# Designed miniproteins, single chains, continued (2): the designs that were tried, part 13

Each design is a single chain, and the fold is of that chain. pLDDT is the mean over its residues in the fold that is shown.

## One batch from the design tools (miniprotein)

Design m4419
Fold by ESMFold2-Fast:
Structure m4419 (fold): chain A 100 residues (1-100)
Amino acid sequence: SSAEQRKHMLELSKEVAELFEEAAEAVEKGDEEKLEEVFEKIIEKLSEMGGNRELIEQELEEIKKLPREKQAAIFRALAVYYSESGPDAIAEAQAIYAEV
């Protein structure tokens, strides 16, 4: 079912948002082991959502080159994005179904 797939994507989006919040906290605390653990989980979830694993890994490595404060800010911005995108995607899908 298309609706079941969208619900799964919404759940993945929320999980990714939580993981980006954990990444921001790990960066602020200087917990490199926790950050690597969280990055692996982010890569897995984003890949499940249809993202390209290699490109995701490259983007995360580029973010790691930035100052700690900028890394945390980016991760918090991504957390907000993923927390908000899922509901909008569901609303858009419902509007399309109403037109058919």
Scores: mean pLDDT 75

Design m4420
Fold by ESMFold2-Fast:
Structure m4420 (fold): chain A 65 residues (1-65)
Amino acid sequence: TAANEAANLLRMIGASLDGEPVEVESKGLGIFARNRSSSEETHIELAKEVLKAALAGEPVTLEYE
């Protein structure tokens, strides 16, 4: 699922940048829950935005919180 792929990508990004992938993964799941249209295309776009935020070291919670 998009959530699982996002979690894996966030983990890899966190490892590369010395971030905290565990915390970001939890919030990543919330991001997908917040804006989960039925289209996988939307999930891919959301994953890219989440990755950009993670790379910048920003919280990836967005409007989901």
Scores: mean pLDDT 47

Design m4421
Fold by ESMFold2-Fast:
Order: C-alpha cells, then structure tokens, then sequence
Structure m4421 (fold): chain A 77 residues (1-77)
C-alpha cells in the first residue's frame, strides 16, 4: 500500500533527523528519496541506491523482479 510505504518513510525521516548524519549517509538518503519522488517503490529505490553507491551488487533483472513482485502484491491486496 502506498500509504503504508509513506508512513514508514516518514518514521525513517523522523529517526534520521534525531541522528548525526555523515556526508555518505546524506547522499544515500537523498538518492533513495529521489527515486521515490520518481514513483519507484521504497524497496526498489533502496536497492537502486545501494547498487549506485557500491553497497550492493544487484543486476537490473533482480531489481525488475522486485518491482514486478510488489506490483503483483498490490493487485492482490
């Protein structure tokens, strides 16, 4: 659900506001938010950001499968 994803994102933002963030953490967070603004679901946005910043080695096919699974789950909900 888009509303549940938005609620989780708001909680994460509030927690991060109370923390001292490094430049690296700020870049990661900004990248995730940028993908979410473009309509990418949170798990896919996190996966893309992690790959782009070098924290994960996921193929484009694996990211696409995550997106398809989320879309299917939304249709069934």
Amino acid sequence: MKKKEEELLKEAIEQLKSMELSEEEKKAFELVLEYIKKGVPLPVAQARAAVELGYANLSEEEIKKMYEELKKKAEEA
Scores: mean pLDDT 67

Design m4422
Fold by ESMFold2-Fast:
Structure m4422 (fold): chain A 97 residues (1-97)
Amino acid sequence: SMADEIAEKAAKYLFLADAYEELAKVYKEKGNEELAAFLEKKAKEAREKAEELFKENPEVKPKALELYEKLKKEYEEELKEAIKEVKENPNSEFGLG
């Protein structure tokens, strides 16, 4: 349904915001303040997009939060590996656009 699609989209934006925030912390620790600031901006934009969806469709929020928790569990290992890659290879191409 359309409500299901909106809930899934909001959940993905929340997950992306978390991922960008975690990567921003790593780059700050590495002294790359410019990239950290860029990632923090992307995190804020993703979170704002999720909030816009909730404002327009408040009924989808409980389902979106449930899907968001599932995404966090599903991709926990992949996010840890991405963080490890940045810590070990700070100049590697990460594919974040």
Scores: mean pLDDT 83

Design m4423
Fold by ESMFold2-Fast:
Structure m4423 (fold): chain A 90 residues (1-90)
Amino acid sequence: ASELEREAILKEAEGTLYLMGGTIAEKQGDLESALEYYKKALEYFKEAAKLAEEALEKDPSNELAKHIYEASKQAVEYLEEKIKELEEKI
């Protein structure tokens, strides 16, 4: 439980850093760099969601795992749409 929770937190943190990098690149007009950052963020949030889901399967009352799972799933949906939009522009 604690090991899966810790790894899920770390993957979510990495995803957030790459998401920020993508947002900065996009604001600077560097759509190619933004796309690469968003793709990297997507992979980290997918892994965070998977780890959080595994933690929830072991303990359905784990509020931290539930929070990470929900946040990471929302980030995945956002990033998949954003990546598709940017790929159509470059």
Scores: mean pLDDT 87

Design m4424
Fold by ESMFold2-Fast:
Structure m4424 (fold): chain A 90 residues (1-90)
Amino acid sequence: SKLEKIKELLYEMNLILNEAAEKLSEEKLKKLRELEDEYFPKIVEALENEDFEKAVELLREFIDRLLKEGLISEEEAEKLRKLVDEIEAI
């Protein structure tokens, strides 16, 4: 299903985020968790409602916020954005 393919891509995104998190200071890790707590419930709700356009918007906003806060590198942001592009193309 479309939702199952999206879940597989979200799993790949989580692997990238986990690797990025291992490099973060305690202060930055706390900020990452705050952003996850802000965005993850909204993304899950959008996916449960089959609002895939909203889920993609929220994922792009989340990545932009991670980059702005210095929680991921430009290279990590590019990889995450490519996975979101794949979600949008489903």
Scores: mean pLDDT 89

Design m4425
Fold by ESMFold2-Fast:
Structure m4425 (fold): chain A 100 residues (1-100)
Amino acid sequence: SDEEVLALAEEAIAELERIAEEHRGTELGKLSQQAVDALRQAVAAFRAGRLTPEQLLELMLHLLQEVRAAAEKAGDAETAARAQALIDRVLALARESRAA
């Protein structure tokens, strides 16, 4: 549902903001902040009817995968796992949307 997609996007933004703050001055922190900025713009576009739920989920997946990859390169297994947990939730919602 639109409400579930928005709720997940807001949770992803909050987690990415925490990662960006924890990793300030690093590439991981920079990518996490860029992901926050991109998702805030995407949420605004979604609320304005300019982005579909599927497009918002695809963007969330792409940005979270980039943050996970950066965490893996940094050797930060905990941050990589946090990104993976959000990726798994995005994939679950995307599957439910296709099944409906």
Scores: mean pLDDT 89

Design m4426
Fold by ESMFold2-Fast:
Structure m4426 (fold): chain A 66 residues (1-66)
Amino acid sequence: SMEEVRKLILQSTKRNMVTLGDITDMLLAARNNPVAQQQADAQAQQVLAQIKQQIAAENQKVASLS
């Protein structure tokens, strides 16, 4: 139903916003250390890839409810 679709989208959005905040804080903390900055960039890329996969999974759930 449309109401279930909206709930899934809102839940996914909230989770992604929290994760992006954590990534931003990590990158800011690492900015003064080149080695830490490189490690933070690598970690951020992995987390972003996981977020994209999670969004794809939620979209698949939405499609199954339609």
Scores: mean pLDDT 69

Design m4427
Fold by ESMFold2-Fast:
Structure m4427 (fold): chain A 62 residues (1-62)
Amino acid sequence: MEEDAKLAAEGARAAGYSEERAEEMARKAQITGGDKGARAAAENAKQSPHGGAASAGAGYLS
């Protein structure tokens, strides 16, 4: 779970989100028990920092 939180945070930073937002996304990914979702979102953000990153953020911040 801690690794999944780090992936979500790094994805958020890659998207241009602030440290605070990155931490919020990481924490949400951790507590939702959606490690698969966290990894997918972070990986998508890393591969597509423009479009993919925006989608990743929206999915976690509903």
Scores: mean pLDDT 59

Design m4428
Fold by ESMFold2-Fast:
Order: structure tokens, then C-alpha cells, then sequence
Structure m4428 (fold): chain A 93 residues (1-93)
């Protein structure tokens, strides 16, 4: 399994949990770190760009979740991010 495949798996798992409204800031930050690591190690500029776009999405979602106090709003933020995370994983494949 490549570092890119590992990052895609992390992204898909995060999307699955987010779809269920279970995404925590920590989960999204962990996914961000995996995507950044894959991007740094990637030799393909196109793949790197897609990984960085996915990383930004994960980081921005983590920040929104961290700064949101309302449980229902947090659940909505996670669920809105889920399809975007799935699309990002498909684009990197």
C-alpha cells in the first residue's frame, strides 16, 4: 500500500464517520496530517495538488468543528463535509 492509498483510506473512513455526524476535530486533523504527509512524499504535481486540496478541506472542517459549540450545528458541519471528502478521495484515485 502506498502513502497515497493510506491517505485515501483515512479520507474515506473520516467521510463515513462524518456522514453519521460522528466527526470530531481530532479525526479531521488526523486526516489532514495523513494527506499532508502523502502530498510532501508525492512526486506527481497533479496528485500533490489533489492531496493538498483534500488536506485543506479536512483542516477547514476541523477548525469549524473546534469553534462550534452547538451539538446539532457540529453534526450538520460533519455531514455537509462527508460528500466533499468522498469526492476528494475519488479524485485522488
Amino acid sequence: MSVVEAAIESLRLTAELAERGLGSPGLFYSTYDSLLTAAILSKDPEVREKLLEAARLARDTAKRLRNTKDYEERKKIAQEAAPKLKEAAERIE
Scores: mean pLDDT 84

Design m4429
Fold by ESMFold2-Fast:
Structure m4429 (fold): chain A 56 residues (1-56)
Amino acid sequence: MVEKQRELQETGGELMARVAAKRRANPTASQRELADAVGLSPAEFSSFRKTVSGEE
């Protein structure tokens, strides 16, 4: 994929799926642990979640 926008869109969905799976496996995981699971900082993760949720 050569388009950054497309990568963000598809990666966003995959990242959120990984976060959901991580929470299912470890419901006591902190925001930091969830962000780490997708390779983001806690701040990036929070912003990302708001962006994905807003699109829906």
Scores: mean pLDDT 65

Design m4430
Fold by ESMFold2-Fast:
Structure m4430 (fold): chain A 94 residues (1-94)
Amino acid sequence: MSPLEKLEELANDPRNSPLEKQLARAAAGAARLLIALGQEEEARSFAEDVLKAIENKDYEGALKLLEEVAARLPDPVLRRLLLHEVAQLREMLE
């Protein structure tokens, strides 16, 4: 199973917390954007790193990885949307 498929399963598993499901969904979306940009190996590595962060309950690390992907997106609209999603996820941590 690919790291992206594991993120999608985590996002849809009712046993996971709302925060973990939304983190996994955001990460899967970001990985798909990287794939669309031709960055398939970067998408795989990113998905693996987010999965490890979630498994270790390192939610701040997972959010940082999402922010780093957002900063690399060439489309300013997609960048803004992903950063807004990260901000909402940060509020769920508080």
Scores: mean pLDDT 84

Design m4431
Fold by ESMFold2-Fast:
Structure m4431 (fold): chain A 65 residues (1-65)
Amino acid sequence: KVEEIKKEFEKSINQLKKARENALADYEKRYTPEEVERFKQKLDEAYNISLEILKKEYEAKVKEI
């Protein structure tokens, strides 16, 4: 069912966002602002790649229905 696939997709996105926020918060506790900025850039790159993969998987699953 399309609604179930959409819920799974949204859950995956939310988990990805929360993981990013938690990683950034943890990094801020241990490192300088300059190091945090570099980490944030890498984290944003990883997030965008993961999001694109998730979107492609979602589209493929929806097309099967």
Scores: mean pLDDT 80

Design m4432
Fold by ESMFold2-Fast:
Structure m4432 (fold): chain A 87 residues (1-87)
Amino acid sequence: MALVELPEEEAEALEARLEAALAAGDREALAEVAGEAVRRAAEAAGRAAEAERLAELVRREVLARDDPEAQARYRAELLALVAEIRA
């Protein structure tokens, strides 16, 4: 998981923000927290060049939960980019 690669204090702060967004039902806040977590994980993994794109795709997927076709499209792009990073 992305948070495992972060300093403990940063991981705890991101987890607290994630829990708050989930409790509030704030989809935009949830998308921002998820995007930030993925961006930080990509940077920690030495993938700073892909960090922005990963964060944007995660945000778009979370926001598109009411549009299954758009969500599937962003998920496919995210999976393709993750596969490139892992290769």
Scores: mean pLDDT 69

Design m4433
Fold by ESMFold2-Fast:
Order: C-alpha cells, then structure tokens, then sequence
Structure m4433 (fold): chain A 111 residues (1-111)
C-alpha cells in the first residue's frame, strides 16, 4: 500500500541520517545527502498520493512533519562539512525541504 511504502521510506531516511551523523568521509556524506534528497522527493510524492484519501490526510501530514525534521537535521550536518560536494547535497536537500513545507502548508490549509 502507499502508506506502507511511505513508512518504509521514512525508516530508510532515518537510517541514512544516522549514517550521515557517523561518517567522517566528506565524499560519503555528500553521497548520503544526495540519497536523502531522492528519498525525500519520493516521500513527498507518496504523501500527496495519501492525501487524495480524506481519511489519510492526517497521516500524510504526520509523515511530512517527521520528514521535514530529518531533512533539516541532514542539512545542518552537511553545512558543517567544508567540501563543495557536501554543500551541493545540502542545497539539493534545501530544495526538497522547501517542497515538503509547501505541500505541508497546502494540506493543513485544506482541512
């Protein structure tokens, strides 16, 4: 189901964020950041699909709020790394964070 896929993606995002916290390699950090941006984008897409069901809108909001927290933490970690690829990954994550915030705002306003 769409909900199960969204919950599994959220778990993968949490796992990648923990790896990002532990890595001391800027190249690995940049790669993890890029993967987090891709998973964030897919989660936003799944949250929008969930929101088509009025009974699942609240769950879509909860998933987006949690994802926003995780993406914000990832951005701060990547910004601390003095590496151009890590900074680029942070910018990609900031774009996905912006999209997630817009979608969250729309979902909250329509209820």
Amino acid sequence: STLEKAEELLKRIEELLERLKETKDPEEAARLGEELAELGRELIKLALELSKDPEKVEKAIELLERAIELLEEAIELLKEIDDPEAKRAALELEIELGLALIVLGVLKLTK
Scores: mean pLDDT 88

Design m4434
Fold by ESMFold2-Fast:
Structure m4434 (fold): chain A 81 residues (1-81)
Amino acid sequence: MDAVYQKSLKLNELIPGLVEEAAERLRAGEPEEKVIEELAKKLKEALGDLMTDEEARMVAREIVRAARRLVAGEPVALPGA
């Protein structure tokens, strides 16, 4: 199976749950950068060689932005939707 396709499928599966986790962590008062690093670690562990460390951090930042809007009660567009 194509690596790009596998990466897209895994991201689409993981992102909704990671947005909810990020929102919970932000509501608990965790710093945004700490949440980004933890989510980037989870993405890298799940995707392995399909994703670089830099790309995982970029995706994690987008997830945290969506989660922050959710916490604020603002409209949210999920990454990869």
Scores: mean pLDDT 76

Design m4435
Fold by ESMFold2-Fast:
Structure m4435 (fold): chain A 82 residues (1-82)
Amino acid sequence: MKAEVEGSAVDVDTKKVYKISGTATLLDDKTAEVELTLEETGEKFKVKANVIEVNGKKLLGGETTVNGKKMTVHAEITKIEE
């Protein structure tokens, strides 16, 4: 199952917040592979995210490294593609 996602990535060192958007492939009820773009820079990256459900909304969280920068990712599913 594929889904559209939007959220934020936070640079752990600088604490700068980047807007992110992209697609998630749900692997199971708890994990997803997410392909994201930093909207400011156009940089694309992948993260293996944990899926949690809060108030009927699926949230994705994970950590990754983009150009040597450690990022904490928080994203929400905005649309499920069938």
Scores: mean pLDDT 79

Design m4436
Fold by ESMFold2-Fast:
Structure m4436 (fold): chain A 94 residues (1-94)
Amino acid sequence: SPLEEIEEVFEELLEKLKALPEDAPASEYMQVVYEAFGRISKIAKEAGVDMEKVEEIIKETLVRIKDAVAARDKAALLETVREARERILELVKE
């Protein structure tokens, strides 16, 4: 199920981000995020989801994630990922 696959990718992403040390370089946080969103985009595309909407959510989310990582605000980072999860899952359910 594309819905279950995307949910699993988001859960894995959140756990990986929680496990990264507070002093980890921004590049390590961004690598984990880019790999997860690449997988999500592929699953959504293969499922026939509106990719214009998916790409817009990802673009907006990446800007906010970069800001949170630069600020070393792990709570804001995790919340931004959770918000992206809800928005993308809603599109997949349609």
Scores: mean pLDDT 88

Design m4437
Fold by ESMFold2-Fast:
Structure m4437 (fold): chain A 94 residues (1-94)
Amino acid sequence: SEEEKKKRIEENLLAMLETLAWLASHLPDDPEAQAIRDRALALKEKLEAGEISVEEALEQALEIARRAAASPNPLLAQFGREAEAALRRLLEEV
């Protein structure tokens, strides 16, 4: 159903945001990584509170993932690229 699909997308998005924030939190001397962490956590909180639509959250998460993909840190960059690909697929489902 559309409701079950939306819930699955939301759960996947929340997991991606949490992982982005967790990886970025391990780079305390990188201002861009800290910005990625803060934005991912803020987006997660808004989505959990129902303050933004899943569609808008996917678009904002895609921006965060693209920034992560540009990181000089290889683990953050790899996850950012994988998250970008996954988010593009999820956007095609909504």
Scores: mean pLDDT 87

Design m4438
Fold by ESMFold2-Fast:
Structure m4438 (fold): chain A 68 residues (1-68)
Amino acid sequence: SEEAKEALRETMKKHGISEEAIEDILKAYERYKDDLERMLGAINLIMSIYDVSLTAHNEIIDTILKYG
């Protein structure tokens, strides 16, 4: 949903995540919106590529689970 995507964007901005990483994460979220396991796998890989901190990683995943 748009509400979920905005919550994700704000969470990522709060943690200082780059616009490139934010766009990649939101694209994965939208592409796999009907497949939570695949969504989490894709987003975990993207977060690893961009060296996202464990704290930011956990808050992003918590946000996804809260809305999906």
Scores: mean pLDDT 86

Design m4439
Fold by ESMFold2-Fast:
Formats: structure tokens, sequence, C-alpha cells
Structure m4439 (fold): chain A 82 residues (1-82)
């Protein structure tokens, strides 16, 4: 449980950095924020399968927005969750 909460905190930090650097469009940021909320809910419930799903979707959002560094960091977080 605590380990999953740390992974979510790392994702929230990545999203915060993306916002500060304006690396995501407003639409991409809204989608990413929603996925982070879903990740928080999944972590609270200990739902590892949903966390993996939402981490994959989040990495795709960063990649499609052109934030390759953000996508890479989220993919590394995903590897720790798997």
Amino acid sequence: MEELDILVALVEIVLGIAKANNSLSPEAYERASKLVDELNEAARKGDKEKMIKYLKELADVFREAGDEEGARIVENILKKAE
C-alpha cells in the first residue's frame, strides 16, 4: 500500500513539473490530471491492475503531447509497479 502511494506521488511530481514547464497542452493536462485521480483511487484500493492500466494510459498522454521525457519517467514508474 505505502509503496503504491509513493509511485502515485512520483507521478504527481512529474505532472507538476510538466505544468510548470508548460510541456502539456491544457487538454493533455486535463486528461493527465484525471488519470492521476484514477491512479490515486486505484492505489487507495490496492488495485494493481488498474494502476498499471492508468500508468500506461498516462504515458501515452505524455507521448502524444510531445513530452517524451515525461512519458519516459511514467514508463519507469510503470516498470516499478509491474
Scores: mean pLDDT 80

Design m4440
Fold by ESMFold2-Fast:
Structure m4440 (fold): chain A 94 residues (1-94)
Amino acid sequence: SADELLAELEALLARLPSMSEEEALAAVQGLADRVTAFLAANPDLSAEQLARLLRALLEYLSRAIELYPQLAKQFSALLTPAVERLRALLARAR
């Protein structure tokens, strides 16, 4: 569910400062894959649910880049497709 994915995002964000670079990259990759799969499986998400997920994902990306600026390009490359998919879905939902 969207609430479960949001809770997972919040938990991952809380753990991010204690991760190694390898763990942080793996966590971001896993998150990107999970968000993409969730959106493909749930085409009936409301505009409110899409907006909450987009906000949470953007906050995660911003915080990850601040904590690991050397990995900024990798984090952006991994999460940008999910962010753009959320934006496209939200634009259609209005």
Scores: mean pLDDT 83

Design m4441
Fold by ESMFold2-Fast:
Structure m4441 (fold): chain A 76 residues (1-76)
Amino acid sequence: RKEAAERLREAVAARVGPRGAAVLDYALEHPGESLTYAEVAEALGQSVAAVRRATDRLLAALRADPELRALAEELA
């Protein structure tokens, strides 16, 4: 559980950046909820544009890497 979350966060930080890892952490605290970019941006002190870009890159990384997908599945 914690190992999978830590590995996923590390991979996201490497591929999307440290802000992408922060977005992921916030999403993991709110599973199954419709997170708005504005809500996440306020929580992290970031711009909406930065959060949107990080989210787009995160989704692209999950599509490209089945191992990352499996880690995300384990956390759901």
Scores: mean pLDDT 71

Design m4442
Fold by ESMFold2-Fast:
Structure m4442 (fold): chain A 68 residues (1-68)
Amino acid sequence: SMRDETERLMLRSIENLESMGETARKQNNQELLDRVIKELQLLADIAKRAGLDDVYKRAQEVIDKLKK
């Protein structure tokens, strides 16, 4: 379904952003880390509006992890 496809693509985007955020932390690149967190927040907002609760939850988990 369109919903399943959208959820799958958003989860993949979150996974890619988590990898970028981990790389930013390793390189002490605060500007990249801030951009990654902002993109994750935008994805979380879209997921929330679309009722994709698992995507929203996953995005928030990654945001919390990267902010530590």
Scores: mean pLDDT 88

Design m4443
Fold by ESMFold2-Fast:
Structure m4443 (fold): chain A 88 residues (1-88)
Amino acid sequence: ATAESVRRIVDQVVEMLKSDDPFDREVAEAFLLIVYAITRLHAQRHPEDARAILEALVEGLEKALSVHPDNQVIRDALADARAELAAA
């Protein structure tokens, strides 16, 4: 996946997180975690693209956390993504 593809997918999931339905928000969080896992795996397999992809992921997770600032799962994912970006 390109950094732009990651950005588009994460932006769509962030919009889903704004849902008024708690179940839809939980589904959106699950999708965000799946995108996070796939993006990290791709970055590990393609070191040449890792920085750009991880930057896009961090930006998306920061947007997600701005919608739900008390969401510990998103906060932990953002911390992990930032640590990987710092190491890249």
Scores: mean pLDDT 79

Design m4444
Fold by ESMFold2-Fast:
Structure m4444 (fold): chain A 74 residues (1-74)
Amino acid sequence: MLKLSAVVSSAEEARALAAEARELATRTGQPVELSLITHDPEAVAAALEAEGGEIVARIPLGTASVVVARFEPA
């Protein structure tokens, strides 16, 4: 399984990273786990799910949250 992490400031950044994670999973034949640090966990989770991600965890991190999504190979 491949693991990617980033800090995101918008749902659009999350959507772009989710699309990249999904493409990477398809190309490698391995699941990709994407962990995003955000102050807007609801919008980020929605963006990750829209790109085919499965939300596996939401973890509080002070005033922010870590949203973890898994992308399966197509």
Scores: mean pLDDT 83

Design m4445
Fold by ESMFold2-Fast:
Structure m4445 (fold): chain A 86 residues (1-86)
Amino acid sequence: SLLERFRKTLERILEEAKSMSEVEVEMLAGAVLLSLAVFSLTLEDPELRAELGGLVKELFRQLAKDGKLPQSVADELIRQVDALEA
């Protein structure tokens, strides 16, 4: 399913981010947000959109917790995810 593929991709991103610089992780987080924005334009299922958004927000929270993303950047990205769900 799309949700399973997306979850596995985010798990791989978390693993690879451990070896990345903070600048590379910030660029990667921006690319993930852009991908979610594209899905929000094409997916009609609001429950699926909410699930994908939840996974992306959890990724951003975990990256901040791991010290790979500044908390202020993670908070801004999470606000942008919430705006896509509106």
Scores: mean pLDDT 84

Design m4446
Fold by ESMFold2-Fast:
Structure m4446 (fold): chain A 67 residues (1-67)
Amino acid sequence: MSPQQLQEDIKNIEEAIQDLKEQKDQLVQQTIQQSGGSQQAGQRRQAQLDSAIGILESALSFLKSLL
């Protein structure tokens, strides 16, 4: 694995994390305007996005540790 390939992979993952964080921020704002079951559904989706972001951040940390 060349340092250049690793840096490209890191950049792609950083961009994916930023996109997911933006989606989560939008979902948080939408969920604030909701109540009952709709609010609960929004909270569940937020938890799923948090899990996805956490997995990608862990992968990013691992890849950076290879530099």
Scores: mean pLDDT 81

Design m4447
Fold by ESMFold2-Fast:
Structure m4447 (fold): chain A 55 residues (1-55)
Amino acid sequence: SLSPVQLRVALAEFERGLAQSPLDAAEAAALLNRIREDSSSVPALARELRQLLAA
């Protein structure tokens, strides 16, 4: 797992990645909204995004 500092940096990377990803705009917006509203969910969401993008 990432440190909290690295995880916040990774959040910015995810925002950039989602903008260029094959995910639908609505799907990307929903994921970003979840991360923004609850930073405690960021580790779980980062794992989910990583798996989704790898698939």
Scores: mean pLDDT 60

Design m4448
Fold by ESMFold2-Fast:
Structure m4448 (fold): chain A 61 residues (1-61)
Amino acid sequence: MMEELKERLREMVEELLKKGVSLPEALRIATEEMLRETDLPPEVVERAALEVYFELLDEKA
């Protein structure tokens, strides 16, 4: 489901942020990892990553 994909991406991004990686770099790394580990279409993974990015930006605002 899209929500499970977004949750996994969010968890990876948050772990990378805790290690001092910037938000855009953390999102790029998490997206690339998810694309390697899943058989989902790239468009679905990229859409989920974009939604996670906007959610994290809104939380900081």
Scores: mean pLDDT 78

Design m4449
Fold by ESMFold2-Fast:
Structure m4449 (fold): chain A 62 residues (1-62)
Amino acid sequence: SNAEKLKLTIEYTAESLTLTGDYFDRLNEYRDTDPEEAKRIEEEHKEQQAKLLADYQAKMAA
């Protein structure tokens, strides 16, 4: 239903924002002191966002 799709969109958006906040906190900790760890954090964030988007898209298609 449209209500279920709206709920999924709200949940996806909220979780994506939480991941983004956690990402910036971790990145800020390491950006100036450990560039390799900062790069790892960037890659991990990309993977987490991609998985979240894929799960959201699968639920929307069902």
Scores: mean pLDDT 85

Design m4450
Fold by ESMFold2-Fast:
Structure m4450 (fold): chain A 81 residues (1-81)
Amino acid sequence: DKETEYLREIASLIGEVDEVIAKYKRGEITKEEAIQELNKIKDKLESLYQKAKDDGVLTPEVKEAFDAALEYIDKKIEELK
């Protein structure tokens, strides 16, 4: 269903965050490039949130997943500074 699709998409974006951090730790990208990529993922998450709102599927579970994902990305950005 739509709710499950959004939860999977949120999980996919968290996977993208982890890949950015992994690339940084391997020395494949700079700290500034890692922060830039994390902000791009954050923008994707914000766009996905708006789409979920428009689709009428901002259930408590979906909203909590978005909130947790945003907190996770912000924490990773702060850890890189």
Scores: mean pLDDT 89

Design m4451
Fold by ESMFold2-Fast:
Structure m4451 (fold): chain A 89 residues (1-89)
Amino acid sequence: SMDGLLEHHLEEFERMLQQNKSEEDLLAGVRMHLEFLAGSAPSQAAALAALERFRGGLLELMKRYNVPESVVERLLALVDERRREVEAA
């Protein structure tokens, strides 16, 4: 299910935070998760809904793990850009 897929991607992102992965690794990870979530969605509406929920989950995790604001802004900007690309298609 899309819900199970979303939960899996958020769990993998949390694992990266727990492992103290670099900013570059976090950026690469989020890009991969965005491509998979958008590509696996059965419709444009489902893709947009999944990306919005992923954005919310990322923000909650980054706040919990005290990720620097500059890194939070860069990671969320990747989600916002992917949402615009999906909306424009």
Scores: mean pLDDT 88

Design m4452
Fold by ESMFold2-Fast:
Structure m4452 (fold): chain A 80 residues (1-80)
Amino acid sequence: SEREKELLERAKELDKRVGELSAQYDKLSPEKQKEFQKLMKELHKLRLEFLQALYEGKLEEAEEKLKEMEKLVEEMEKIV
């Protein structure tokens, strides 16, 4: 569906943002690297839940998970 395509495109845009942040990872202090890895792990869990919701046709749940992923990326941007 068109909504699924839009959600997947938004997820790809988040992946691009995460890639840009990951490029700065080696410049972070050890403490910030640990926090970044923690947020990455949480993002990975939400991504799996997002994909599962899409697979099950639960588009409202998928969008909710995507919004949570977007908030995590914003938190990652604060520490880079």
Scores: mean pLDDT 87

Design m4453
Fold by ESMFold2-Fast:
Structure m4453 (fold): chain A 70 residues (1-70)
Amino acid sequence: SADEIVAGVERLKEIGRKNGVSQELIDELQRALERFRRDPDDPEARQALLRAAGRVQEEYQKNLRKREEE
C-alpha cells in the first residue's frame, strides 16, 4: 500500500541520516516522497521515489563499510 511505502521511505531517511548519507540525497528522497504522497497515481512519481530510495540505500551501505574500516 502507499502507506507502507511511505513508512519504509521515512525509516530509510532516518537510518540514512544516522549513517552519514549526504543531505542532498536525503532532500531528493524527501522531495520524491512528498510528490508521491500528493499524486500516488503518477507512475513517474513512484519511479522517482524508487530511484531516490535506491541512491540512499547505496550510500548507506558504502558508509557502513567505510565506518567498519575506521
Scores: mean pLDDT 82

